# Designs tried in a protein design run: designed miniproteins, single chains. Part 76

Each design is a single chain, and the fold is of that chain. pLDDT is the mean over its residues in the fold that is shown.

## One batch from the design tools (miniprotein)

Design m2536
Fold by ESMFold2-Fast:
Structure m2536 (fold): chain A 67 residues (1-67)
Amino acid sequence: MVLEDGREVTVKTVTINGEQRRLVAVTDPATGVTGFALGPVDTPEEELIEQARASLDARLAARKAGG
């Protein structure tokens, strides 16, 4: 799925310590930077997408501050 801002979204179910979790990755195509969100399998995808977007924005801001 591609968001309105052109960022790519991937949603997966992963097993961590025998527990099923929902992993959402949001990738910025211009920089290749990816933000992640991880939550219980019953967490709404939209909520995790918002968290992954916030993570991506924080990572992009950190890169600008460090460069």
Scores: mean pLDDT 78

Design m2537
Fold by ESMFold2-Fast:
Structure m2537 (fold): chain A 64 residues (1-64)
Amino acid sequence: STYLVKAGADYTATKPDELSLKKGELVTLENLEQVDENTVRGVDVATGKTVLIPKSAVDAVAGI
């Protein structure tokens, strides 16, 4: 399953595996899972790359 994730705030990636987000930006991820209290892991459908995103930057997840 894939998930459409909307950023709740601007975020600039600080690590090689992190995705930079703008507030209101939509990204499509698969295998979305929480890895710690502040971080969600997913696989970016467009690149197939494993990405880490801050939980605070994610407002909603919609399944397809």
Scores: mean pLDDT 66

Design m2538
Fold by ESMFold2-Fast:
Structure m2538 (fold): chain A 72 residues (1-72)
Amino acid sequence: NAQDANGNTALHYAAREGDVERVKKLIAAGADVNAQDKEGNTPLTLASRVLTPEGLQVVSVLLEAGALDIVA
């Protein structure tokens, strides 16, 4: 759950990259699926910008894990 200077966690980076397997591993390890960066972005909002099958799969995995669309 370590965050960088912009509030990004490992889950934010995995979601942005569309790395489905890493997202699953981080969630299994107890990553906060609703963690927000300094701009209010969650891993779900970053994954929704990945217009690939892998990005859509990450969105599905995050939603199943309880991710919420609580920010614009």
Scores: mean pLDDT 73

Design m2539
Fold by ESMFold2-Fast:
Structure m2539 (fold): chain A 91 residues (1-91)
Amino acid sequence: LLEAARLGDLERVKALLDAGADVNAQDSVYGYTPLHLAALYGHLEIADLLVNEYGADVNAKDKFGRTAQDIFENPPTEADRLLLEDRLAKQ
């Protein structure tokens, strides 16, 4: 689910949630939920789906104390996003 949200794979996100995946699942490194990853990578349609169809917790905080809304209001630069993607891929 987290990987699908990061990649912007809307169909896979829907399929996994319909199969019972935890919409509020957090990664072990940064505490990112699917909603955080959708916000970090600018996948607005996935963010909307997670909140409105699957009831994602909009108040969930990452290890930096940020909600998805905080990320949308202060989005990472293209360079920051690429660095994050590189770091996530090396786990």
Scores: mean pLDDT 70

Design m2540
Fold by ESMFold2-Fast:
Structure m2540 (fold): chain A 78 residues (1-78)
Amino acid sequence: ADAEGRTPLHKAAEAGNFKEVLELIENGADPLARDKRGRTPLDLAEENGHREVAVLLESAAIQAGAVRDAEGRWVRRP
């Protein structure tokens, strides 16, 4: 993670790099990791309009056991 708490998965999602996102998830990257501002890689993909990457990250989060909280945010099941 860098000084902002961003993982390689955050950076790939922000850039819209589908291949790198897929590769990182296959290597065990956490799709629910939050940066210092509380943003997930999915949040960054959605903010930057990378729909295909956003769909991939949402699927990965669900597979990791994530649920939506009362505000619609993806969180780990307690």
Scores: mean pLDDT 75

Design m2541
Fold by ESMFold2-Fast:
Structure m2541 (fold): chain A 64 residues (1-64)
Amino acid sequence: EPVLAIAVKDYTATRPDELSIKKGDVVEILGSRVDENGENWVLARSLSTGKTGWVPGKYLRPLP
């Protein structure tokens, strides 16, 4: 069963491997990692566009 999350604020991708999202977008969580600065990142797939990319975890809230 897919793990879903909702965007709590807008995020604009700054690198080609990142995903741009708008507040209220629903994404599927595919994975996670912590970067060199201790920031949590989530590999997400947009349900509206099908595009996959990294988003800072703080921009997403898991759905129940």
Scores: mean pLDDT 83

Design m2542
Fold by ESMFold2-Fast:
Structure m2542 (fold): chain A 62 residues (1-62)
Amino acid sequence: MKYIATVKYDIESEDPKYLNLKKGDVVEIKEILEEGFVYAKSLKTGKEGLIPLELLEDIKEV
């Protein structure tokens, strides 16, 4: 089962464990984690990392 979501806001972090993303980017959700984080893959760049769940919208199964 595969889920995707759209990024609500530009996200920039100096910590490499977090994904840097732009508003409107699409991510694949790989795992839902504790404390309101997800582990996701950017479909644009192929990079993986942590994103706050609150910064994602339009979560759907594909």
Scores: mean pLDDT 81

Design m2543
Fold by ESMFold2-Fast:
Structure m2543 (fold): chain A 152 residues (1-152)
Amino acid sequence: LLDAARAGDLERVRELLAAGADVNAADELGLTPLHLAAQAGHLEIVELLLATPGADVNARDIFGLTPLHYAAQAGHLEIVELLLSHGADVNATAHLDAPTLVAGLTPLMLAQRAGHEEIVELLLSHGADPSHTQSAEGVERLKALKAARAAA
């Protein structure tokens, strides 16, 4: 299931799920099929996985990263929308004992660092907390976006 989800093989994912493969099966890093499909941009596989009974939209890898962190970092807007519509935790945080570069990261911080402005706006519209953004630029850009929206 993991390799098919990573490769974008929708038919192979469908066959394996119909054969009773565990939708939440994880690798040695805690990566589920949903993490791999969300990272790779495989929208139709993300839809199929989330439609499967018992799929964990908030599954965590060994660093506490969720499918929403991977989609937000990779710039996959439609997958971010889809994950949020299925109850993905917009304020999910990576573990504080994770490597210093990922500790306390949110989906919003990853989208901002990657320059995915439409995903930043989407996450903020779904109640992403901007106080986790460690940059003074992130806070000022959010004030500008809130001011622009209050003037329309």
Scores: mean pLDDT 92

Design m2544
Fold by ESMFold2-Fast:
Structure m2544 (fold): chain A 129 residues (1-129)
Amino acid sequence: SLGDELLEAARNGDVERVRELLAEGADVNAADPDTGTTPLHLAAQNGHLEVVRLLLEAGADVNAADIMGNTPLHLAARNGHLEVVRLLLEAGADVNAANIFGLTPLDLARAAGHEEIVELLLEAGADEA
C-alpha cells in the first residue's frame, strides 16, 4: 500500500520517494498495524531531518503515540537527533508526553547521555520530576 511504502521511505530517509508518495495521496499518518509507528516516528528515530520536515508540512501528527506510548519526540531524544528534536518542538510536540512506562523525552535523553538535548528540552519547558 502507499502507507506501507511511505513507512519504508521515511525509515530510509528517502526524501524524493516521500515527496512522490505524499503527492500520490499517501496517508501521512499511516500507522504500522502491529506497532502503531507512523512515518514521523521512523524519520525521527533515524534522524532524517528533511523527511521529518516534509511529513510535518504534509500534516503529520507531531504527537502520534505508538503502542508503547512513544511519540516522535521520545525517539529523536533517545537516539540523540538534536536538530530533529528542535524541529519537533517548533512544530508543537508535547515536551512532557509520558510513554506507558511513565518516561518523558527528557528521561530518555538523560538515560542516553544526550546533554545538549537535555538542555534543549528543559529550555522548552520539560518538567524535572
Scores: mean pLDDT 93

Design m2545
Fold by ESMFold2-Fast:
Structure m2545 (fold): chain A 73 residues (1-73)
Amino acid sequence: MEEKEKEEAARTLARAVGRDLGLPQEEIDSLTTYEALLRLMKELEGWDEEQVEAAVKAIINGRRHVAELRAAA
């Protein structure tokens, strides 16, 4: 995966998790990197790195699938 794709997917997941946890907007806005997401998920949700990576990959694959569907339309 390209670094930029991974960072964008991680930021998307971090913002969704931050909203679900009721974090203030300032904290959500600070979740801009994969490392920040990994730290959040490990400290608050007890996820391991493999679970975070799988979720990020699922977001990337889902975005690619949606792009393919839109290109086919």
Scores: mean pLDDT 69

Design m2546
Fold by ESMFold2-Fast:
Structure m2546 (fold): chain A 88 residues (1-88)
Amino acid sequence: DEVRRIAAELLADPTMAAIAELIGQNPRLSAAEIAEALGQSQATVSRHLNRLVELGVVERFRPPGSRTVYYRASEEYLRAAAEAARAE
């Protein structure tokens, strides 16, 4: 049960949970925008974002011609999480 294990890891870290929730409510956000919204340092946010990307919860992308890297919820993860929620 990978999705439930990931959810437990997110809930164990309030900052990681807050970042995941904020990204889930917004179509795209930069690390700087997330840091400002949550009152956290960019270093703290970037560390958590790297973990969320490793877990497959969030995807990192940069639009062509942009200097800014953005983050959004993984569609694969959202689908898996919805399936897991229906099992409860």
Scores: mean pLDDT 76

Design m2547
Fold by ESMFold2-Fast:
Structure m2547 (fold): chain A 97 residues (1-97)
Amino acid sequence: GETGIHLAARRGDVAYLKQPGLDVNAKDDNGNTPLHLAAREGRLDAVRTLLARPGTDVTAKDNNGNTPLDLAREAGHEEIAALLEEAAKRQAANPPA
């Protein structure tokens, strides 16, 4: 189900997203992480905040096989798409062990 972090990401609530102890990779019923929702809704500062958190999976796929980058591109959010493309390349070069 959708949690507080999903609502915060969709609304661009940066103060909420900076809180410790949040599951930044939590999936809603559609497989969306907070990063998917922030990217789709064009929440630039929320995207930056989530990318700064340790362990954020920038390549997670929703139930349709879309990454946050795919959703940003579909929505026409060019600056967010550029940030997510860079983050995905960094994650691919330095994968979690």
Scores: mean pLDDT 84

Design m2548
Fold by ESMFold2-Fast:
Structure m2548 (fold): chain A 63 residues (1-63)
Amino acid sequence: LVGDLVELVKDVKTSNPAFLEGKKGDKVLVLKEVNEDWVLAKSLKTGKEGYVEKGAIKKIKTL
């Protein structure tokens, strides 16, 4: 996960600036694994860093 380029599998919305917002299909870079359910990631679209749930991301397959 850490260092992986992954994609949001669903739209995510939040009122808390600590959490990542995005749309399904947005590309994010995983910076740190926080716990079993959450990672800290950076949106490549907006440059914003924030927490995102592991269930909302999927590793990109370029094969």
Scores: mean pLDDT 77

Design m2549
Fold by ESMFold2-Fast:
Structure m2549 (fold): chain A 57 residues (1-57)
Amino acid sequence: SAGELIKKAREELGLSQRELAEKAGVSQSTVSKAERGEEVPVETLYKIVDALNEELL
């Protein structure tokens, strides 16, 4: 699932859920929900993915 891919990318970068949340400008609970495949706003998913992509670049 998309949540599993987010978790894998975050772990590969050595980031905690809190650190990813801070980089994405969202709450840690929001990152946790996204990684579990729970419903989050599309704009929130974009913020999380953008934060991960910035760390990869």
Scores: mean pLDDT 81

Design m2550
Fold by ESMFold2-Fast:
Structure m2550 (fold): chain A 107 residues (1-107)
Amino acid sequence: SELNRQLFEAITNGDVDRVKELLAQGADVNAADALGRTPLHIAAELGRVEIVRLLLEEFGADVNATDIFGRTPLNLVKDSKSVISEETRKELIEILKKHGAVETERK
């Protein structure tokens, strides 16, 4: 939907207020892009701590959603060493695990 497209743009831009407005208007908190990435995947990968908290605490985002590569938001945080600081990574790992994030095993 158009709301979901705008939600992904707001998350990429780090616009917390716009994210909150779009979710309140009915944007899908678990919307998937062409790579199967949810709002939580993108917020976590970009180190958007306030948006990650908002998605999990107020809107019930699926903490263990998988993209087309089988990656969870937690996987992306752990792999994003060049994008986010060590302090931000530790904070995001704690937030995600508090909300039930599990590391994925492959066969």
Scores: mean pLDDT 85

Design m2551
Fold by ESMFold2-Fast:
Formats: sequence, structure tokens, C-alpha cells
Structure m2551 (fold): chain A 82 residues (1-82)
Amino acid sequence: DELEYLHKGLLKLLKEEFPDKEKISIGEALEVLKKENNLTDEEVQKLKDIIYEKTGLTDEDLLSIEEAAYLLAEAILEYVKS
């Protein structure tokens, strides 16, 4: 399952970047993804748009690291599919 594979990878990445945090903002999670994958501002905006359309959440919303990893995995799959 591509979603499960991405979720596990992103969860590991976010835990490494935020070892002392229980919650992070969607914006913080996207900045980590941008850095690791050399994403452009336009690609990050596309991921933000996908997250908002699916969940109504913005980059200011706080999620557990597990929740943030899952939402990023879903957004990446949707972005690659488009």
C-alpha cells in the first residue's frame, strides 16, 4: 500500500526533525518535506491546497506527528496522481 509506505516514511522523518514535540503545525510538517525533497514554493502550495480541500485544515493547524505524517502522505499521493 503506497499510502501506508509513505505514512511510515514521513512519520520517521517528522519524528527525527521534532523529537521533543507531541504536536506540530501542518506548515512545520510541509517545511520539513520541502527541505527533504527539494520542493518548490509552488509544489508546497499545491500540497496545502490538497490538504485544505480534503480536511479544511490550514498550515496553522496543530496535529500530532502521526496525524501530520498521514495527511502529508495522502496529499503527496493526490499530487502525484494529478
Scores: mean pLDDT 84

Design m2552
Fold by ESMFold2-Fast:
Structure m2552 (fold): chain A 110 residues (1-110)
Amino acid sequence: FRAAVLGDLEAVRAALAAGADVNAKDELGRTPLHVAAAAGHLEIVELLLKAGADVNAKDVYGWTPLHLAAMAGHLEVVKLLLKAGADVNAKDKFGLTPLDVASPEVQEIL
């Protein structure tokens, strides 16, 4: 799901319309939602969530999309993930929650 990495909203929309698996995992266990959230691609995050993306999917480190958005300081993505039901208490493989890895600006939201 390369389009989610590149921030190409129309390519993501076309891939979903063609039946691409919204929850497909790469070699690190990352879904398109992980990648879009880490990159701050707000419109792509919204599109993936509407398409049924698992908001609480965990990669090989136990990181959820919320962990990645919080670490990167993407406030609007964090707010959107929380509205979609992201688990603020999800622990990674090191026992860390999204709040534990959040930038200072995101800590005010969590």
Scores: mean pLDDT 83

Design m2553
Fold by ESMFold2-Fast:
Order: sequence, then structure tokens, then C-alpha cells
Structure m2553 (fold): chain A 60 residues (1-60)
Amino acid sequence: SPIYLRAVADYTATSPDELSFKKGDIFELLEVVSKDKLKVRNVATGEVGIVPGKYVRPLP
């Protein structure tokens, strides 16, 4: 089953592999890259990239 995450804060990408996002954005988890990096797809935009794990939380 797909795992969904919600952004708890706004974030501006600091590298080309990262996504920028706003608080409340919903992501589908694609891969856990490391303890601090998640590969996700933004469900509204379809963009794929890395987000910092500390700014997202799993949906129930």
C-alpha cells in the first residue's frame, strides 16, 4: 500500500535533487534514502525528489 506523508512546514530546496514545498503538501513515499532523506512524489504536482525527513510526518 502507498505510504503518504504531510509537510509540517514550508521548505525551500537547497540542492537540485530536493523539492520545495509548503506546509500541508502531501507526498507519496517512494524510497527511504537515509535517516534524513526521503524520495517522494508530490501528489498535487507529480514532481519527484528528495525532502528532509524532519519536515514531513506519516498520514494515519
Scores: mean pLDDT 88

Design m2554
Fold by ESMFold2-Fast:
Structure m2554 (fold): chain A 74 residues (1-74)
Amino acid sequence: LTPEELAELRAEFKKFDTKGNGVITKEELKKYLESLGFKPSDEEVEAIIKKYDKNGNGYIDFPEFLEWKLEERK
């Protein structure tokens, strides 16, 4: 990751994290995917969170968000 890409990803994360608590909830993730033209099921959103949620807390924090975005770019 370049410093520029990291700064853009931080800005993107903050747009999702409308509550400012440093994590993306299932509801916030679902709304984001819908804004991109997807129609994710609740099960699909849960699968994404579970895949990247290394802490087991049911949310995506910024390091987990980076892993998701890096995989998305493949």
Scores: mean pLDDT 73

Design m2555
Fold by ESMFold2-Fast:
Structure m2555 (fold): chain A 66 residues (1-66)
Amino acid sequence: SQTVDVAVAVEDYEARSPAELSLKVGERVLVHARVDEETVLAESLETGRTGLVPASVLEVVGTRTL
C-alpha cells in the first residue's frame, strides 16, 4: 500500500511539453512523487492522465492510501 497526497488545482495550468499535465482550477489530483522542490508527478482524478505539474498550482487537501 502507498500513501499519496490529494491536491486541488488552485489555478489553471497549461502543459508546456508532452511530459506535463494540463489542469483546470478545482481539478483534483493524486501526487505520486515529488521530482524536485518545484515539480510533482500528478494524476488527474477526472481524466486519469499522469504528468508533471508545478507544485505552486496545487494545494494539498488530504491523503489517500492506494
Scores: mean pLDDT 84

Design m2556
Fold by ESMFold2-Fast:
Structure m2556 (fold): chain A 153 residues (1-153)
Amino acid sequence: GSRLGSRLEELRRQIEQARERLLKAKLSEETRRVLEEAIELGRELVEQAERLLAAGDYDGALALLNVAQGVIDSVNSALELAEQGASDQAVLTELAAGLVATAELGRMLASTLSDSETRTTMLEFSRRLEELARRAAQAAGVPLPQLPKNVQP
């Protein structure tokens, strides 16, 4: 298999582990639904990356896998707080921060992609991630986290 194929398999494994962790987590129904939606976005990103890899778009596949990893890392950080007995507010705040950062990563990666359809797909995933981050922040009762303007490449 390709190196990207190995990353696809690893991300699929991490997604399934996140689902299992979420089933055991002691969280409100609202917090659980937001985390379930984040895991589903990660799954959709991996599925789209697999389609691009099959089509020979290695750059697009890699970009989508990097965004999928950001989503799953955000979910795992939030679940780790839940497993340590943190409040729903702390869990949702952590998720919102990670999803905002991942949405910005998606927008930055979109600007590097030569294929217009893949760029549009990446921007749509970034929009969906930011909307979910906003919902997580609202459920937590906190402002949507913002990336510092001085932390640009």
Scores: mean pLDDT 89

Design m2557
Fold by ESMFold2-Fast:
Structure m2557 (fold): chain A 157 residues (1-157)
Amino acid sequence: DEDERNQKLLDNIKKIVDSHPELFTTPIQHGDEYWTPLNLRIRSINSKKEAELMIEFLRYLSTLPHGKEIVNAKVKGGKYEGATALHMAASLPLDKLPLEYRKELVKALIEAGADINAKMKGELAGATALLMALSQGDEELAEYLISLGADPNAKLL
């Protein structure tokens, strides 16, 4: 059953993060960049079920001593240098995930200790999750981020 399969996958990921949290903070090579598993998975969300599993995993991370470190791990090198999971969530295409799932994903990341005002480096230096949402035309997610403490005066550097 798909629900049993999804629950087993989530349980296995929880076991891996409990025993080997370093696997979630060490970026792995992906082209000309180094991405963490969390950053790659969030960038790849294209269904409601994938978002639901990610939200549940993030809620689990919020209960762990190292969850905040995992959630704030940054992409190294390339166009997305300095990007966090929150940047990836805020840049998800509107046609791939409904607003309520994008809000819950952002909320789960912040509750897990994501820095709401984290800034990218490189080509998008100074970009925050708020600026990523605005670049997608996601004004409702941008308003939600501001309600959670995002700085509306953030500037590209």
Scores: mean pLDDT 83

Design m2558
Fold by ESMFold2-Fast:
Structure m2558 (fold): chain A 67 residues (1-67)
Amino acid sequence: SRRRLGLSLLHAARIGNLEAVRELLARGADVNFLDEDGRSALDLARENGHEEIVELLLEHGADEEAS
Protein backbone atom coordinates (compact mmCIF):
# COMPACT_ATOMS: atom_id res chain seq x y z
CA SER A 1 0.00 0.00 0.00
CA ARG A 2 1.09 3.63 -0.45
CA ARG A 3 0.90 4.24 3.32
CA ARG A 4 3.13 1.19 3.96
CA LEU A 5 5.69 2.43 1.39
CA GLY A 6 5.71 5.85 3.10
CA LEU A 7 6.14 4.36 6.58
CA SER A 8 8.93 2.07 5.28
CA LEU A 9 10.65 5.11 3.72
CA LEU A 10 10.53 6.95 7.08
CA HIS A 11 11.97 3.91 8.88
CA ALA A 12 14.78 3.46 6.30
CA ALA A 13 15.68 7.17 6.53
CA ARG A 14 15.73 7.04 10.35
CA ILE A 15 18.05 4.00 10.55
CA GLY A 16 20.33 5.09 7.68
CA ASN A 17 19.50 2.30 5.22
CA LEU A 18 20.46 4.04 1.96
CA GLU A 19 19.74 0.95 -0.21
CA ALA A 20 16.21 0.61 1.22
CA VAL A 21 15.54 4.34 0.60
CA ARG A 22 16.59 3.92 -3.08
CA GLU A 23 14.40 0.82 -3.54
CA LEU A 24 11.36 2.39 -1.85
CA LEU A 25 11.61 5.56 -3.97
CA ALA A 26 11.96 3.38 -7.11
CA ARG A 27 8.77 1.53 -6.03
CA GLY A 28 6.85 4.84 -5.90
CA ALA A 29 7.11 5.82 -2.23
CA ASP A 30 6.01 9.44 -1.69
CA VAL A 31 9.26 11.30 -0.92
CA ASN A 32 7.21 13.89 1.06
CA PHE A 33 5.22 11.34 3.13
CA LEU A 34 4.67 12.58 6.71
CA ASP A 35 4.31 10.64 9.97
CA GLU A 36 1.70 11.41 12.69
CA ASP A 37 3.99 14.19 14.03
CA GLY A 38 4.39 15.80 10.57
CA ARG A 39 7.96 14.55 10.10
CA SER A 40 9.27 13.58 6.66
CA ALA A 41 12.04 11.18 5.62
CA LEU A 42 14.20 14.28 5.07
CA ASP A 43 13.61 15.41 8.69
CA LEU A 44 14.47 11.94 10.07
CA ALA A 45 17.62 11.60 7.93
CA ARG A 46 18.82 15.05 9.08
CA GLU A 47 18.07 14.33 12.77
CA ASN A 48 20.14 11.13 12.54
CA GLY A 49 23.03 12.58 10.48
CA HIS A 50 22.48 10.47 7.34
CA GLU A 51 23.82 13.00 4.81
CA GLU A 52 23.84 10.64 1.77
CA ILE A 53 20.13 9.94 2.38
CA VAL A 54 19.46 13.70 2.77
CA GLU A 55 21.09 14.29 -0.65
CA LEU A 56 19.19 11.39 -2.27
CA LEU A 57 15.83 12.63 -0.91
CA LEU A 58 16.50 16.19 -2.15
CA GLU A 59 17.39 14.79 -5.62
CA HIS A 60 13.97 13.07 -5.62
CA GLY A 61 12.10 16.31 -4.86
CA ALA A 62 11.92 16.29 -1.05
CA ASP A 63 10.44 19.60 0.13
CA GLU A 64 12.67 21.60 2.51
CA GLU A 65 9.46 22.95 4.14
CA ALA A 66 7.32 19.77 4.12
CA SER A 67 4.41 19.98 6.59
Scores: mean pLDDT 82

Design m2559
Fold by ESMFold2-Fast:
Structure m2559 (fold): chain A 123 residues (1-123)
Amino acid sequence: SELDKRLLEAARNGDAELVRELLEQGADVNAADEAGMTPLHLAARYGHVEVVEVLLKGTDTQPGADVNAQDTSPLYKLTPLHYAALIPDPEVSEKVIEILLKYGADPDAKNGFGKTPADLRAM
């Protein structure tokens, strides 16, 4: 839907206030783009700490985002935690990882190549 598309764009851009507004308007917190990336994947990928927290907290009308959602980008099957491990700024990476783990992210989740988030961070 148009609301879901706007939520994905707001999460990618780090607009935490717009993310809250769109979720309250009924945008699907687990909406997926053409690559199967959810708002949480995009927020984690781009290091938007506040957006990650907002998406995981949920609203009065819907639960928080699926912390272990896998994208459908060909063969990758990356979770938000995989994307957080790849953030170039180590301070931002650590903050996003901490929040994802607090909300139940699986540190042992394997991507399409059998790699965990820790495996990606060690490379």
Scores: mean pLDDT 86

Design m2560
Fold by ESMFold2-Fast:
Structure m2560 (fold): chain A 80 residues (1-80)
Amino acid sequence: KFSDEELEAAFRKFDTDGDGKISAEELKRVLRTLGVDLSDEEVEAIIKEADKDGDGVLDWEEFRELVRSSDSPILDRLVA
């Protein structure tokens, strides 16, 4: 449903540090702007699953794969 351009715009809006990474709180806000409302606990669980670096944050590539993956719980909630 969402283009890479829309996803990137939402990601960059909440990447307040400009380091190309977002925290769990920032991810929750990004997803909310895309029409997905998740609890803090749900966002933390998703980050733990997607965060291959183990640093508790997602970069743009990890975020994009999370949203666009056919087996992603985020994509299931973004159905249109």
Scores: mean pLDDT 67

Design m2561
Fold by ESMFold2-Fast:
Structure m2561 (fold): chain A 73 residues (1-73)
Amino acid sequence: MDEELRALFREHDRDGDGVLEGDEIGAFLHAVRQRYNLPLSALPRLYRLADKDGDGTIDWAEALAAVREVLSP
């Protein structure tokens, strides 16, 4: 899981700074949804969990925590 998610994050991290912003966030979360067969209703929750401070950016730690939370019962 972590390696696949890390590769997916890196794919959407266009400038390689370890942070996703703007359109990169949406594209990444949709890719996560497809990879893990999550329903469309999971997208708002993934976004909230990944962008906890609402600054419009997510780093790898936030992305990993959000996916783990959504996959947990």
Scores: mean pLDDT 75

Design m2562
Fold by ESMFold2-Fast:
Structure m2562 (fold): chain A 152 residues (1-152)
Amino acid sequence: ALEHLKKGIEYLNNGDYEKAIEYFEKALEEDPDNAAALAYLGKALYRLGKYEEAKEYAEKALELDPDNYVALEVLAAVYYELGKYDEAIEYAEKALALNPRSYVAWEVLGAAYKELGKYDEAIEYYEKALELDPNSEEAKRNLEEAKKAKAA
């Protein structure tokens, strides 16, 4: 039922990734083609560091719903963790085309451009991420690192 998907998202937002997975799996037992449940399952798996599994579920979500921006965010983040920065940028840009307020997509763009040595772009994208989440200590540190790297 819709309630299983909603509860899964609540657990995900509270950082309880294992319970989030249980509720997304329950949603998929009721509707195996629930693209939203597949995308959020991928997101929870990504948060647990299960990158290959996260990628598989996000790809399944996109096969069912090509405009699923959560699945695009998951693929962007996974490709970044795998060191595939060009693919990370491509998926982050696709996610932003659908949701310009995607903190995850701006963060991935900043991180990927920093790894590619494109510090001006990295600074711009981290500043966009911080506009959406001003309390992100990780984004603040990454912005400072990009500014220092540009000055060197």
Scores: mean pLDDT 90

Design m2563
Fold by ESMFold2-Fast:
Structure m2563 (fold): chain A 118 residues (1-118)
Amino acid sequence: GRDNDGYTALHLAAQAGHKEIVEYLLEIAEKNGNLEILLKAQDNNGHTALHLAAQTGHKEIVEVLLEKSKNYSPALALELIKAQDKFGKTAFDLAIDNGNEDIAEILQKAAREIEAEL
């Protein structure tokens, strides 16, 4: 389900830094065939869960989201890393804008490694 702002449970858990809830939601979505839909879901500002985790500085959540998406489909992981919000900002851009340089480095490295495999 979504709330009035377009947030899924994954958006809220990622923004709050609740790693165990994020892992649980991804596992259930994978079992139900909804993993891609859940990972690509955008709130009213065009943010995915990856955008919110990068913006809020939740490094472990970024790592979990990238690992799950790569294991499902490397092309999906790259799509999520390159996804833009309503302002043209990627998760990398939001990490930089919020001083989360280590998250920005993780996202850039992940994109390069995945592009080398495609």
Scores: mean pLDDT 90

Design m2564
Fold by ESMFold2-Fast:
Structure m2564 (fold): chain A 66 residues (1-66)
Amino acid sequence: DIAQFKEAFSEFDKDGNGYISTEELGTVMRSLGQNPTEAELDEMIREADIDGDGQINYEEFVTMMT
């Protein structure tokens, strides 16, 4: 359910700008019942955070989860 992803994402998107930090990604995924390894998390971050700015938008987050 996409709504679960949006709700979990929004919990960490404190300023409502549509981004979360890469450091928060693991916590968000675990809140959704996912348990990625450190290696899996690093791979997802490298693929999603192409600009290296330490932020992931909602669209990138959903793509990683599906």
Scores: mean pLDDT 72

Design m2565
Fold by ESMFold2-Fast:
Structure m2565 (fold): chain A 99 residues (1-99)
Amino acid sequence: SELGKKLLEAAKNGNLEEVKKLLEEGADPNAKDENGNTPLILAAKYGHLEIVELLYKELIERGGDIAAYDKNGNTALHLALEYGHYEIVEKLIKLGKEL
């Protein structure tokens, strides 16, 4: 969808206010790009901690897939670790333990 494409772009670019607005407008937090990236995967890969926290919460509340993986089999946690975003790694592990 158009909202899904905008959500993917906002998550990748670190635009927290746009992410919030798009989710309020009904954007699907499970949206995927052509490489299988979800907004959560893009936010984690590009180091956007507050967006990771927001999207994780939205996915849990809506029954979405927090463990979605891209075409290479990488989850948000895998890409956060690969790109050295340690605060995101710690946050994702902590959130997973609280489930």
Scores: mean pLDDT 87

Design m2566
Fold by ESMFold2-Fast:
Structure m2566 (fold): chain A 98 residues (1-98)
Amino acid sequence: SLGQQLLQAASEGDVERVKELLAQGADVNATNVYGLTPLHIVAMYHDGETGVELARLLLEAGADPLAKDKYGKTALDIAREMGHERIAAVLEEAIARR
């Protein structure tokens, strides 16, 4: 499915593929077997400018920054655990706007 392709593209840090899949109508809140959304995956595997760009792109497309995986963790919880401070800051900003 487009949602599964989006999860893979997010895991790979492929910004252009993420943009293409979202434009094709991929569910920005799609989950894998662990309840991880694309936003969780970005928070887990990416930091720096690519991770920030992906997080912003997903949030603009309607990603839920409060979505919890099967362990009750948000993308912000994962970013903090991984020490991905730039992604954590983007997620804190998105949550504060709610």
Scores: mean pLDDT 89

Design m2567
Fold by ESMFold2-Fast:
Structure m2567 (fold): chain A 120 residues (1-120)
Amino acid sequence: SSPIDRSRLPDVNAKDENGRTPLHYAAQMGNLELVRLLLELGADVNAQDVNGRTPLHLAARAREDSPEVLEVVELLLEHGADVNAQDVNGRTPLDLAREAGNESVVELLLSHGADTNAAA
């Protein structure tokens, strides 16, 4: 196929009505390959939705403690995701992982410097 003019590509950091980028949804779904592709295309790993949540928040609260979710969390952290980012309620990815019962994600976040005593 002809090369697409990159100046006319949709902004990979475009936000929808919920303030979410494509990376938010890829992380929420545990779609490792899409997360990797979006990060390679310059997706903002720390973009915040209307609730102040980053892609890492959405990955951390996934309902399944699956290897794919764990790899998504690790990939986001390796790309500079703020492990201590706070949403509009002062909740961190660690708080959301604990609420979801994602023990493997909890351990991974703690290994990457998640603060158990984050200031309000």
Scores: mean pLDDT 80

